# Designed miniproteins, single chains, continued (5), part 11

Each design is a single chain, and the fold is of that chain. pLDDT is the mean over its residues in the fold that is shown.

## One batch from the design tools (miniprotein)

Design m16351
Fold by ESMFold2-Fast:
Order: structure tokens, then C-alpha cells, then sequence
Structure m16351 (fold): chain A 79 residues (1-79)
């Protein structure tokens, strides 16, 4: 569970950074970040440790929202 959360966070950060760096393709990269987050949360919620799954899902969602916001702000600053 922890490993999947950390790997998902790395992918979300990478796609968000790409979205910030490439304004013309930003929406494409940010949608990939959202899709990766959604799949990660679905995996975590299916695990037997429901309390841990809910906690890690919340952390993952907050991480996604934070990095997508930063990427959008960076794109607006460059346009």
C-alpha cells in the first residue's frame, strides 16, 4: 500500500511538472496526473486494511490537488 502511494505520488509530481513546463500540452499532462491519482485511490480502497486505505487515499488526493494547482499557477505566470 505505501509503495503504491509513493509511486503514484512520483508519477503525479512528474506529470504536473511536465504540465507546468509545456503550457501547450498542460491539460494533457494534468489529466494524466488525475488519471494516475484515480487509479491509485481505487487500488488503495480495495485493500483489506480499510482505515489505512482511506488515509492513504486522502493523502494522495491532497497531493494531486496541491501539485495540479502549482502547475496551473506556473502556466498562468508564463502566458
Amino acid sequence: MEEYKEKTKELVASYSAAGAEYPERSEEYLEKAREVTKKGIEYLKKQEDKEKGEKLSKELKEFEEHFIRLAKEAVQAKL
Scores: mean pLDDT 81

Design m16352
Fold by ESMFold2-Fast:
Structure m16352 (fold): chain A 100 residues (1-100)
Amino acid sequence: MEKRKEIIELLKKAIEFLDRYLAEHPDLTPEQRAVLRRISTLLERAIEAVEKGNIDVAEKILQEIKDILDSHELDPEVRAFLKETVDKILELVQKIKEES
């Protein structure tokens, strides 16, 4: 239960970071903006999956985000923050699955 709340808090912080980044960088290319908005949408879907107890669905969404981060050229600070956050969440997901 505690780990699920921590996952949701980390996902919300990642969404807030992306929303601020998009607001502060209006000169981003349409392609870069579309990629970041897609990641934000996937993070919101991951929150919904965790809240519904669908941990396997949340894990698949997080893996998709990781694949997007590896496949697209993004600001190095944005990539580093999101990769670290996703990796931490995936570690928490694995711990929940081991306790089930």
Scores: mean pLDDT 84

Design m16353
Fold by ESMFold2-Fast:
Structure m16353 (fold): chain A 86 residues (1-86)
Amino acid sequence: MSVAQQVGLQLHIIGLLIDSELFPDKKISKKDIEIALESAKELANDKSVPKSMQISTLKTALEVAKKAGDKDTAKELEKLLKEVEG
């Protein structure tokens, strides 16, 4: 599994866990979410990563940021996504 695939998978899992009512007392830490979102932003700047994978990762990261209530990071990710898609 490539680093890009690992970041995408981690973000997807985090998104599912944020939506989950199964563990209300065991939230993923804000720091872990921030680290995953930063990894997604770095991946968006990596020219060796296919554009389709950059778009997929940024879309997943944007959903995670929105679910986590991180409005500033969500806005930044939306801008990056539009730049990569445009």
Scores: mean pLDDT 72

Design m16354
Fold by ESMFold2-Fast:
Structure m16354 (fold): chain A 59 residues (1-59)
Amino acid sequence: MKYTLEEVEKAAKEAGVPESYAFAILELLNRGYSLEELIALFKGQIKPEQLEKFVELLK
């Protein structure tokens, strides 16, 4: 299971999630989360500060 950053950016943009979140989504994909679940989560939690803490917390 490997996604490129560009594939994640396109999926995020299509779903209405900012492209700047693509890196965080990619990191979580590497931990075994599904792309669809991550996009749904980030749609509900669009805060840059919380995104940074969320990614660090899940590592």
Scores: mean pLDDT 68

Design m16355
Fold by ESMFold2-Fast:
Structure m16355 (fold): chain A 72 residues (1-72)
Amino acid sequence: MKGEEYAKKAQFYLKLGMFYLMSGDYEKSIQYSDLSIHYAQLSIDNGLTDRGNQIMTQAMGVRDLALENLAL
């Protein structure tokens, strides 16, 4: 099922975004969070609305936090 494959990719990139955020690599955290948001949207578009929205919300949070830290 395409939506499930996209959700798995979104979750994978979310974990990478979080990893780089914790490691202080804010540019990579933003890069992987953007990929997570992209695949989460594809998951929503393919019928996994609840799970896609959950991942997207988390990825947006990681991205925002990385952007705040990058501005330092």
Scores: mean pLDDT 88

Design m16356
Fold by ESMFold2-Fast:
Structure m16356 (fold): chain A 80 residues (1-80)
Amino acid sequence: EKQLENLRKLYDLLKASADATAAQHPELAPEIAALVKRMEDALKEYEEAVKNGDKEASKQARDRFYEAARELGELVNRAR
C-alpha cells in the first residue's frame, strides 16, 4: 500500500527530528511526545482502516496524521 509506506517514511523522518529537538529542548519534550503520539495513533487507525477496506475511516486517519505532522514540523522549526 503506497500511502501507508509514505506515511511510515514521513513518521520516521519526523520522529528522528522530534527526538533530536526534545533532547536539545527538554521543556518541549511533553508537547513533542503528545504530537508524536497523535501521529502514531493516526497511523495505526489508518492501517486498520485500510485492512478493513474502510475508505472514509482511512481518509480521516490520514488527515489526522498530516495535521499532527504539520504541528510537529512547525514546533521543531520554531525551536531551531
Scores: mean pLDDT 83

Design m16357
Fold by ESMFold2-Fast:
Structure m16357 (fold): chain A 78 residues (1-78)
Amino acid sequence: MEALEEAIEKARELLKSVPGVSEDVAEEAERAIKQAPSAESAVLRAGLLMLEAGVPVEDVNKASQEILKLLKEAEKKE
């Protein structure tokens, strides 16, 4: 569905904008989001990847909240 694909693309761009997230980490997080059965599990997996990359907890929490909003908004449009 188009809305979900757009939300995943926006989530990837958001991840790339986070200090300490490399292109490789953003790609791995995008894969995790696509494979996740829910928006909540997608955000959990992406957050763990950011923490492993050394991103500060505050930045991880902020990015996770923004990704969750994007994915939940896409669910409403489908």
Scores: mean pLDDT 78

Design m16358
Fold by ESMFold2-Fast:
Structure m16358 (fold): chain A 116 residues (1-116)
Amino acid sequence: ATLKVLVVHIGSETKSPLVEKALEVLKKKHKLEVTEKTADNLVDAYELIASSDADLGIEPNGNIFDLKNKTVYVPASVSATAKALTEKLAKEFGFKLVEVEGDIVAVAEEVSKRLS
C-alpha cells in the first residue's frame, strides 16, 4: 500500500537534511506519496500535521508523526531544550511521545517497521 506523508517546512521552504534522511529510510520498504506544506512557525506546523488526513507527518527536525495512532517518534539524542519543547507540543496536540534510541535514521527505521 502507498503511505501518504505530509512534510511541513517552516519559513523559507528550504529542504531539511533530516527530513530527506527520514524519507530515504521510509522509501526502502514503502511507496510514498509526499505532500509538502509551509508553516510560519513550529506551532502552526503541528496544527497542519494534527489536522492532516495523511498516514505520517514529518516536521523540519525530522520527528515523525504516526497520525493514525496519534504518536510522535523522536530521537533520544536530541538536546534537553528541544526535547522539552517537543513534549509540550505533543501534549498540546494530543500525541503520545515515543523516544527511539539513536538518531533520525533509527526513528525512521522504527516507524517503517511498525507500518510493515
Scores: mean pLDDT 81

Design m16359
Fold by ESMFold2-Fast:
Structure m16359 (fold): chain A 92 residues (1-92)
Amino acid sequence: SAREMSRKHAELALENREETLAQLREEIEAMPAVLEELRAQGAPEEVLELLERVRELAERAREALEAGDLEALAEELLELYETQREAAALQA
C-alpha cells in the first residue's frame, strides 16, 4: 500500500538522515526557479498550484526529518507523492 511504502521510505530517510536532508534542501532551494521556468513555458495554473503544494510538503518533510519524527515524515511523504502524481497526470 502507499501508506506502507511511505513509512518504509521515511524509515530509510531517517537511517540516511544527513544525505537525505542535503538532497531535500537542494531540491527545495531549486523549486522557485523551476516554477518560474514552467510559468514562462505556459504551464497550466492547476499544475503550478500542485507544484507549489509539493514545495510546501517538501518543507514539512524536511522539518519532520530534522525532528526525527517518523510518523510525521511518513504522512508528509505520502501526501507529497500523491500530489506529484496528480501534477504528472495533468501534464500527460
Scores: mean pLDDT 82

Design m16360
Fold by ESMFold2-Fast:
Structure m16360 (fold): chain A 90 residues (1-90)
Amino acid sequence: AARGETLGLTATRAVRAAEPYVSAGDWEKAADVVAQTLAEALGARVVRVSIETKTSNGYTVTFITVELEVDGERRTITLPLTPAAPRAKP
């Protein structure tokens, strides 16, 4: 269950902190920065980090999925690292 305000703001800050690494194509550093920002904000332990690229209706977006352990419970957070590209030309 996501409380939209706190998680949304933390997610936005995490993505923004990763922007320089995304621009440099350094996905490993971008993923680490996002995972660290989320873990610190939530008082959680990072269990796993993965990067996934999804294409839908001509839009390609790279997502980071972070598995965290909070109060003995595992939580999964997925965030877009790249903005949705405009529709593919054909």
Scores: mean pLDDT 71

Design m16361
Fold by ESMFold2-Fast:
Structure m16361 (fold): chain A 106 residues (1-106)
Amino acid sequence: EPLPLRKAIEELKKDPTNDLANFQVLFYLKLLIRMEKYDEAIKLAEELLPHVDDKTKARLYFLIGIAYEKKGDLEKALEWYEKALSLMDNPPEELIERYEKIKEKL
């Protein structure tokens, strides 16, 4: 069960490096994507961007990319995946696979 989202956001405003708060907001965003609430996920992720560290920012970019891909906006998905890749020293295999698959279609 996730921590209350509102509490996690307030903790991030105090300390962008708060690992627990970062995990909780990422968990909730992944839940919104699994529930096919893509517009809500994108809006929340964009609202979180100024309050998180670069590591969490990269993960938010990846999740925004997935939401756009699931909506069928492949051009926007590609742009957000490129932003995520630029902030990651060791990107997850799923990000690389999704990026390459879209790039081949465009």
Scores: mean pLDDT 83

Design m16362
Fold by ESMFold2-Fast:
Order: C-alpha cells, then sequence, then structure tokens
Structure m16362 (fold): chain A 68 residues (1-68)
C-alpha cells in the first residue's frame, strides 16, 4: 500500500498542489479513517490514474467490509 504514495509523491514533486493532497491522504491513512481514505484515493485517482491506486481503493473497501 505504501508504493502508491511513493509513485504519487514522484509526480507531486512536479506540483506543490498535489503534494498538499498527498499529505492529507497520509494523515487520514495514519488515523485509520477508511471512509476518508477511500474518498481521498478516488479524488487522487482522477489526477494520477495509476493501477496501484485502483488496487488500494478496492483493498480498503474490502477491509471496511470485513471489519463491519
Amino acid sequence: MNDYLLELGKEAEKDPEKQAELARLDMARFRGDYDALIEFYESLKKKFNTPKIDKNIEALKKRKEVRK
């Protein structure tokens, strides 16, 4: 799961606005807010459109279902 943040971070180095979004995502991930994480990942997917983001969104949705 850390890999997507690393790849997004490389793209964000070219754009400070994207860096701010990644920082907020990292905070949500650290706090374990699945709803916030899923919503944030979907917004980041529109900007970066990487296959790793798709996999991570699906993984988060599955984790939320299992916990429920």
Scores: mean pLDDT 66

Design m16363
Fold by ESMFold2-Fast:
Structure m16363 (fold): chain A 85 residues (1-85)
Amino acid sequence: SPELLKIKQAQVLIKAGKVDEAVALLQPLLKHESPLVRAAAALALGEVGVQKPEVAIPLLEPLLKDESQYVREAASAALVKIKAK
């Protein structure tokens, strides 16, 4: 899917240190109609948060109240990963 490709592109950008470009790709996907897309974007933001927690945490915290339990669990896992360091 185009959204999954954007998530893979964001993962490559994160590894290259291009965190702001990765966030630009992921941020619209946090509001996507599909809970699978929102959850995948939340998990990718967990990787962003390892480098820039100040950017990722404010984007992840609202997803803890998402309508989908799947999205809430993904956001929780991402925040645990960020805070574990």
Scores: mean pLDDT 86

Design m16364
Fold by ESMFold2-Fast:
Structure m16364 (fold): chain A 93 residues (1-93)
Amino acid sequence: ELKKLIKELLEELEKLLLLEPSLKPVPQEVIEENVERLLNLPKEELLELAEKLIKESEKVLELAKEGKVSEEIAEIAKKIKEIAEEIKKLLEE
């Protein structure tokens, strides 16, 4: 489950960067990580990363409400937030 969620997260982050590189609403360290690297992070660091992704996704969704980003970017941000919340839930037991 966790490996699948991390893979889906990285795929959505890649889509976001391709559509709007100037936004960069997520921590660069996450974007540069691969699945194996993220899976090997300490639980506490992965939780912090998930929380950062939730906050950055919320910022993008607020920009979408203002009409400053496309519907496609908003949908990707929503998916990133949902995946990050699922990762957090799995780690917190």
Scores: mean pLDDT 73

Design m16365
Fold by ESMFold2-Fast:
Structure m16365 (fold): chain A 82 residues (1-82)
Amino acid sequence: SEWERRVAELAERAEEALAAGDEAALAELAGEYGALLVEGLAKKYGASFEELKAKTLETVRADAEAAGLDADLFVAAVEKAL
């Protein structure tokens, strides 16, 4: 599907940015990825936008913290994209 293709393309770009140590690029890509996740989950499950947004932001924070990245920067980028 186009959604799966877009997610895969963002993952490749994120790997390149991570290899380069470009946290600003990673934050922008996290925003695009968060928006695609909300869109995909809303389409698949029919959950409310508010629930999907909250879950997405929580997941982004947890993933950024686990990776040792600036979680506040990543959460702000995702929230801006939504």
Scores: mean pLDDT 74

Design m16366
Fold by ESMFold2-Fast:
Structure m16366 (fold): chain A 118 residues (1-118)
Amino acid sequence: PLLTSDDVALGVLRVAARESERTGRPFGVGIATDKPEDFERAVALMRELVAAGRLAIGVVADLSTNKIEVVARPDVPQELVEELRKRAEEIMKKYKDDPDALMAELQRLATEAARRLA
C-alpha cells in the first residue's frame, strides 16, 4: 500500500532514523506517496533527518504528480544522487500499477545506495 497519511510516513521515517542511530550505519529510506502534501512532508522530514545525521539517503516518489526527490548527506556524490533519481523514475514507471512492489523497490534502491556509503 502507498503511504497516504502523514502519520504513517512519519512513523516509517522515525523507525529508520532510530535504526541508523542504534547501529551507527548509514541508512536509506525509500517511499511512495499518492498526495502532493504527503510528498512535501516526507521530503521536509527527510531533510531534517539528514541534517540531524540520522539518514544518509532518502528517495520519495509521488504518483499523483510524478515527482521524485532524492535527499542526501553532503558527503554523498552528486553523481550518485542523479543515478538514484533516474533509477527511481524507472521504478515508478515499471511499478506504478503495483503499489506494494513500488514501495519495496524504492526501499531496496535507498538501502543499496546507503550500503555504498558504509
Scores: mean pLDDT 76

Design m16367
Fold by ESMFold2-Fast:
Structure m16367 (fold): chain A 119 residues (1-119)
Amino acid sequence: SALAELEARELAELEARYGPERGRAIFELRRLTLEALGAVVDGDEAAALETLRRLGELIRKIEREYGEEVADELIREAARLLSPDDPETAELLARAMEAARRGDLERALELLREILARG
């Protein structure tokens, strides 16, 4: 599909820029964050919470493999790439990912709703 081809190109560009491991991690952090935002837009709270749970599991896997500092760096970079022109939205995205990392899915969901309320 056109979407699969777009995702493959985005992954390849991130892998070229950040290296294969970090590029894939950033790609997956962005993809799950956008999926969770989409579920919130659709009013599907159960789907949003399940996607946030998966996002938190991914971040904890990154932390186990590469350490806390690398996980923190990748969260900040994924948030920045999702919101390059609005630093306040990037900060809210990073905070949502950090809440998901801690297993605070309700706080992560609240932060996603705050992002959507901004526009």
Scores: mean pLDDT 89

Design m16368
Fold by ESMFold2-Fast:
Structure m16368 (fold): chain A 92 residues (1-92)
Amino acid sequence: EEEVVKKLEEEFRPRVEALKPLVEKALEKVEELLKSGRAPEVEAKLAELAPEQAELIKKFEEAAKTDEEKAKKIAEELLELLVRVLEWIVAL
């Protein structure tokens, strides 16, 4: 349901806003890695995680049609995956 996606966006907004400092640090680190020729390292890691992300997105799309609680849990898993990637980039 379209309403499920909108509700989840509103519910997750504070958590997404709390990520702004981490996103800014990750972007600064990516710029540093680009200048030092280490961008392929980030690309390789993102390619490794791409199948997991694609599977979670597919599960979310199916759950959003019939099961709001399941869709919410999958959205939380996607957010946790994003945090792991951002923290990994910052740690490089």
Scores: mean pLDDT 78

Design m16369
Fold by ESMFold2-Fast:
Order: sequence, then structure tokens, then C-alpha cells
Structure m16369 (fold): chain A 55 residues (1-55)
Amino acid sequence: ASLDEKLRAVADTLRESGLSSDERSRVATQVTQEKLEALADTQAAVDYTRSLIAR
């Protein structure tokens, strides 16, 4: 999947999470471009983002 597709999936996951702005900022700082490029697909990006949300 493209980087843009992964970024969209991450953004959608964060929007749907119900997290506070502070919590979303914390997760977003950990979801770097380099990390997204290393992930295999959009599902891996979603799973990674959800793992950060879960603690």
C-alpha cells in the first residue's frame, strides 16, 4: 500500500477512536513516516496505531 493510503488509515483510526486531543497527539508523534514505510500494508498501519491507543 502507498504511504498516502497508510496515512489515511491512521487518520481514520484516530478519528474513530474517541481519544482526547492530547492522546491523539501522543499517538500521532509515534506514527512517523519512516515507521509507516516499514509497515507492510494499511492493515499493519491500523494495527500499529491501535496498539499505541491501547497503551
Scores: mean pLDDT 78

Design m16370
Fold by ESMFold2-Fast:
Structure m16370 (fold): chain A 65 residues (1-65)
Amino acid sequence: SISDQKQKILDYIRSNPQGIIDSYLQLPPDQQQRTRQSLQSFGVTDDDFNSVIRGRISQSQLDRT
C-alpha cells in the first residue's frame, strides 16, 4: 500500500545511509525541490520529510564525544 511505501521510505531516510540527509541539505534549492517532488509521488509529504530532517539536525547538534 501507499502507507507501507511511505513508511519504508521514511525509515530508510531516517537511518541516514551514507549521509543522504546531509547530502540532501548540501544540494541546490532546485534539486532539493525535485527530491521533495519525487518523494511526494510515493506519498511522502513535506511535513513527513521535514520531520525526518529536523530529527537529523537535532541529533547532529548533540556533539556526543
Scores: mean pLDDT 75

Design m16371
Fold by ESMFold2-Fast:
Structure m16371 (fold): chain A 81 residues (1-81)
Amino acid sequence: SMMEKKKALEEAKKLKEETIELARRLAETGSPEAAATAESIARAAEEILEKTSKAGETELGKESLEALLDGVRALAAEEAA
């Protein structure tokens, strides 16, 4: 339904925001290499949300954003070790 697609888009927006916030923190506190990777992840998250908003493949966009968030979380854990 249209309401289900709207909910998935709002969830995708939240995932993008969480991904960018964590990437920003990594860029501030991590190594230069981690900061560069985090910046690339943040850019990818913005591009995925823009494409998701235009193409209407909201579930695919949400899954891609969840994968990016997992990736930046893994990078943060590696930098903390």
Scores: mean pLDDT 80

Design m16372
Fold by ESMFold2-Fast:
Structure m16372 (fold): chain A 60 residues (1-60)
Amino acid sequence: LAGQKAVAKEDVPYDTPSVLALKKGDVATVLKEYEDGMVEVEKDGKRGLVSASKLEFLPA
């Protein structure tokens, strides 16, 4: 859900300009979920896409 927090389950490298790089254990805010399994997230004023499979969604 938009506004929900998610934790990175593994390191997410910066491999394309649209991807937000994360380290394992980083917490990001979910902005939008896409039907293809990608999630738009925000962390420290930066936005980008991350695969939902690399995130653990936290309860609100």
Scores: mean pLDDT 75

Design m16373
Fold by ESMFold2-Fast:
Structure m16373 (fold): chain A 75 residues (1-75)
Amino acid sequence: STLPQEVLEFLAYSKEAIEKIKELSNGDETPVEKAEQIVEEALRRLGTEDDRAKREQAIETAKKKLDELLKEAEE
């Protein structure tokens, strides 16, 4: 019923990242769609992953991809 703490923290991080990408994109939907796809893929994997270390690795990978996308949007 309750999501793991690391997943809740990832959801909060992802929401903030997507909101910032929306602000920086000036009507270009492509960076936003890419960010949403990264989050959806990570959440799908987290929903079936019982190994905490693998969940943490998936979260770190998704965060890095979101950070790269944010940096690209800031150009």
Scores: mean pLDDT 81

Design m16374
Fold by ESMFold2-Fast:
Structure m16374 (fold): chain A 72 residues (1-72)
Amino acid sequence: EEERLEALARRILADAKAVGMDYVVTFHETKEEAEALARAAMRVDPGVQSAEVREVKSGDKTLYATRLTLKP
């Protein structure tokens, strides 16, 4: 799980940087997954300035958003 989340974080951050984005938001079904991705992103990339996890409602579903802010 940890290795998988680190690989996912690296890919998402690399893709964002390639297109000039200064932040990324990912959505997860569980709070634990959202928090784990936030930790993985901060661990694998020193270019991550901050990582926030928020509960979001999408119709009848509750999702968890991980927002990664990148350094300029």
Scores: mean pLDDT 81

Design m16375
Fold by ESMFold2-Fast:
Structure m16375 (fold): chain A 80 residues (1-80)
Amino acid sequence: SEFEKKVQELLDKIEKALENKDYEKALEYLEELAKLYKKNGDLEKAKLTYLTAAEIAESIGDKEKAEKYREKAKEIEKEI
């Protein structure tokens, strides 16, 4: 499906960004992936993707983005 293809493309981009230590780009792709999962109704995957983004943001010292992603994950948890 087009959804599965887009998910795989984003996962490949995330992997390459992380390999290159381009954490800002990895966070952008993770945010796109989380939004794509949410739009498709995959709320658990959307939540886990935001939590992954929060961990990466925390690891690079971007506490504001880490908190934002944790808040988005909490909002999704309420919908599950």
Scores: mean pLDDT 89

Design m16376
Fold by ESMFold2-Fast:
Structure m16376 (fold): chain A 95 residues (1-95)
Amino acid sequence: SSATDAALRNIDYFLGMGLPHVAVLSGLLIAGKLYEQGRLDEAREVFRLVAERLLDPETAEEALRRFDEILTLPKDEALRRLDELGEELMSRILS
């Protein structure tokens, strides 16, 4: 999808600049926007690409599980939990 292509371009661009924490934030913002639009399969695919390319395997598996759980919540709670997940993942990348 165009959203998946945008996520891949952002990941590659920011990784090339040495900014993986910006890449993860950009990818999560795209996934969150897709979720808000009801495009759940595309949101999951974008976040899967973010996790697989930017996180170690254990953190990626945990993040993907948490993302799927968040998508089952009411919209306002889900969006808050996505923001929390984004902050945690950025912190782990910067550590």
Scores: mean pLDDT 83

Design m16377
Fold by ESMFold2-Fast:
Structure m16377 (fold): chain A 77 residues (1-77)
Amino acid sequence: MAAESGGPVLTRIGEATPDEVREAAIALAKEQGLEVVDSGTVTADISPEYKLVAASVTAKVDGKHEVTVTVVARQPR
């Protein structure tokens, strides 16, 4: 688990499928007791050999503030 200063919580999981990245992000938010509001996955073809996969989950902490949990992975083609 890694955190970036002044930004959303980031987790790197290496190479994975879009579904795996999304499920990991949702699972992490739920494990932290966050209320999941929305989830999305973005896949971009960055080369013939690799795709960029990112999943973002928007969640609320005790109704006070929204936080975004983001998981990024590189997927071989």
Scores: mean pLDDT 64

Design m16378
Fold by ESMFold2-Fast:
Parts: sequence; structure tokens; C-alpha cells
Structure m16378 (fold): chain A 77 residues (1-77)
Amino acid sequence: SKAEAEAIFAQLIAELPAVEEEVLSLESEELKLQAIEQLKGQLELAKKYAEKNNAMEAFERLKKAIEELIEKIKKSL
């Protein structure tokens, strides 16, 4: 449902600071690159889920947060 999708996306956004801390602490550039690819894959799946549940506004908030995280990881390489 839309409400379930919105709740899931809000929870994912709330978890991103912890993900950021963990990924940026990684010593391996290879693992950081793998994290970026995983985040991109999660974003693609989230988009399809949002389209099915009419949760596009919540998805745009998640997309922005994930894209900002990807940018931070890239700058740490």
C-alpha cells in the first residue's frame, strides 16, 4: 500500500546516517565501490515499488538522500 511504502522509505532514510558512517569508515576502495553499486540497485528497486504504490513523493525524498550519500562516498575515494 501507499502508506506502507511511505513508512518503509522513511525508515530507510532514517537508517542512512548509520550506513554513511559504516561505508565511509571502510579502508577498501573496492568495498566502497561495491556499496555505491548496491545503493544504486536499491534505488532502482525502490522506484519500481513506489510506482506500484503511488508513493512517488516519498521515493523522491529517498532518492535525494541516497544520491547525496553516493556523492559523499565518491568524494571519499
Scores: mean pLDDT 88

Design m16379
Fold by ESMFold2-Fast:
Structure m16379 (fold): chain A 64 residues (1-64)
Amino acid sequence: DAAVEAAVDDLLAELGLPEEEREAVRAQLREEIEALSKGFRMPVSPGILALARLIVEIDLRARR
């Protein structure tokens, strides 16, 4: 999904993460999208993606 890849690119750039972290960030983002989509009983939407991205960003920042 091009939108997921763009979100991963943005997260790596904004948080200063190396390319080696791309797969881990992508996996975490996909898991969050699935959890939100399933919980809300909604298909993946820009809103679900934006919320998932925000949650992943907060979590990654909190680990530092």
Scores: mean pLDDT 79

Design m16380
Fold by ESMFold2-Fast:
Structure m16380 (fold): chain A 86 residues (1-86)
Amino acid sequence: MRRTMRVGLTAQRHNGTAYATLAVVDEDGQLLLLETLDEFDSVEEAYKAALEKARRFMKERGYRLVSRERWEDDDVITEVLTAEEV
């Protein structure tokens, strides 16, 4: 049976600096990673950095991306990634 992993990405501004928060949970809802990436000039740059880190984390654990959902509200970018064990 293939295991699954979900990744939550949020990128936003605080006090003129853009930052992103990355959270990774397994199929049982156990937190595998929680990290904040900061000191970006734009929300888009913060989002791209977090997305790249998420993709690398999934690959290093033998998972591949199978779906993604992204939405934007008031200069906040949120995305949920779903990955499956290879």
Scores: mean pLDDT 83

Design m16381
Fold by ESMFold2-Fast:
Structure m16381 (fold): chain A 100 residues (1-100)
Amino acid sequence: MTPEEEINKILEETRKKIDEIASKLPPDVQKEVRSLIDEFIKKIREAAKKKDLSGIQKAYNEFLEKLDSLRDKIPKEVYDEIVKLIKETFQKIIDIINSS
């Protein structure tokens, strides 16, 4: 499997897990969280294709900043699960790029 294919698989798995976690939230908040993850995935794919580590870091930071703006709308347990999953996803992607 190419590094690009491996990254795409990780991003697809992360999106599915976020959808499952976000299903516990009100519909309006679900839409906001889904929008954030879709933007994150798009930016990571674009940066990974260019092997742009700074772009990947920027996409990760922007996701966390935007998610933090929703903190008051999201139960702490759900918020913490999303943050943990995104951190794990980010680390896996960095490891793939650095090993390639």
Scores: mean pLDDT 85

Design m16382
Fold by ESMFold2-Fast:
Structure m16382 (fold): chain A 79 residues (1-79)
Amino acid sequence: ELKERITERWIEIVKRKIKDEKAAEKLSETIRELQYSRLDDIVDELIKNREELKKAGTPDAELGYELAEEAEKLLEEAK
């Protein structure tokens, strides 16, 4: 399932990027519990703002950029 694959890859990125284990687990659980419609909205928003996330240069923006890149890659592979 495409949405499960996006969720799993996003959790992997979060755990790799966030050194605080409690923060990483909390965000991972939030991603795991996202409803499919909400996940679609977040994916679309991140992909549309990908260049702005890259330019911002903050750790949060870098995380968002990697999440957008991975989701776009998975969407292209599913076509």
Scores: mean pLDDT 78

Design m16383
Fold by ESMFold2-Fast:
Structure m16383 (fold): chain A 99 residues (1-99)
Amino acid sequence: SIIDKIKEFLEKNKDVGAIYIVVVPEKYVEELKEFAKENNITLFIVTEKTDLEALVEELKKIYPLSVKIFILYVNKKLGEELAKKLKEAGFKNVELVEL
């Protein structure tokens, strides 16, 4: 399942001190929120309904521009759009990962 792929990635990379953003269809949102709470993980969930500009501005207020950001995507187009907006906002370390 998509949750198993996310778990596998986080288990291998959890100590990197990175931001994890998942770009998924809405049907996965509740399952991912439950998983994040259960495992005490800060996970940002992005769907077609997410205001990407608002999210980027929020991240910019909380995190340094040098922070490592992983975008784990099911929706490639939305993942690439988010990566572009993050880079345009000045984030230096943005990596796209296909789920």
Scores: mean pLDDT 85

Design m16384
Fold by ESMFold2-Fast:
Structure m16384 (fold): chain A 69 residues (1-69)
Amino acid sequence: MEGRILMTEEQQREVALKVVEAAKKEGKLESIEELIKRYEELKKKADPSTQENLDRLIKLYKEALEELK
């Protein structure tokens, strides 16, 4: 995926909350846990800069899941 859109931590949190809320509406919160696990696996194979970005995404999704679960 190509793009130069820089998302702030707050914008990333808002996106994570919307994704988790949509999953909650459909009764599929487990899909968010699977998404987090997928990011953790991708992090193991990623370059250092991508690893830091994945760490932030994992944290944001975990926080959103805890808030909405």
Scores: mean pLDDT 75

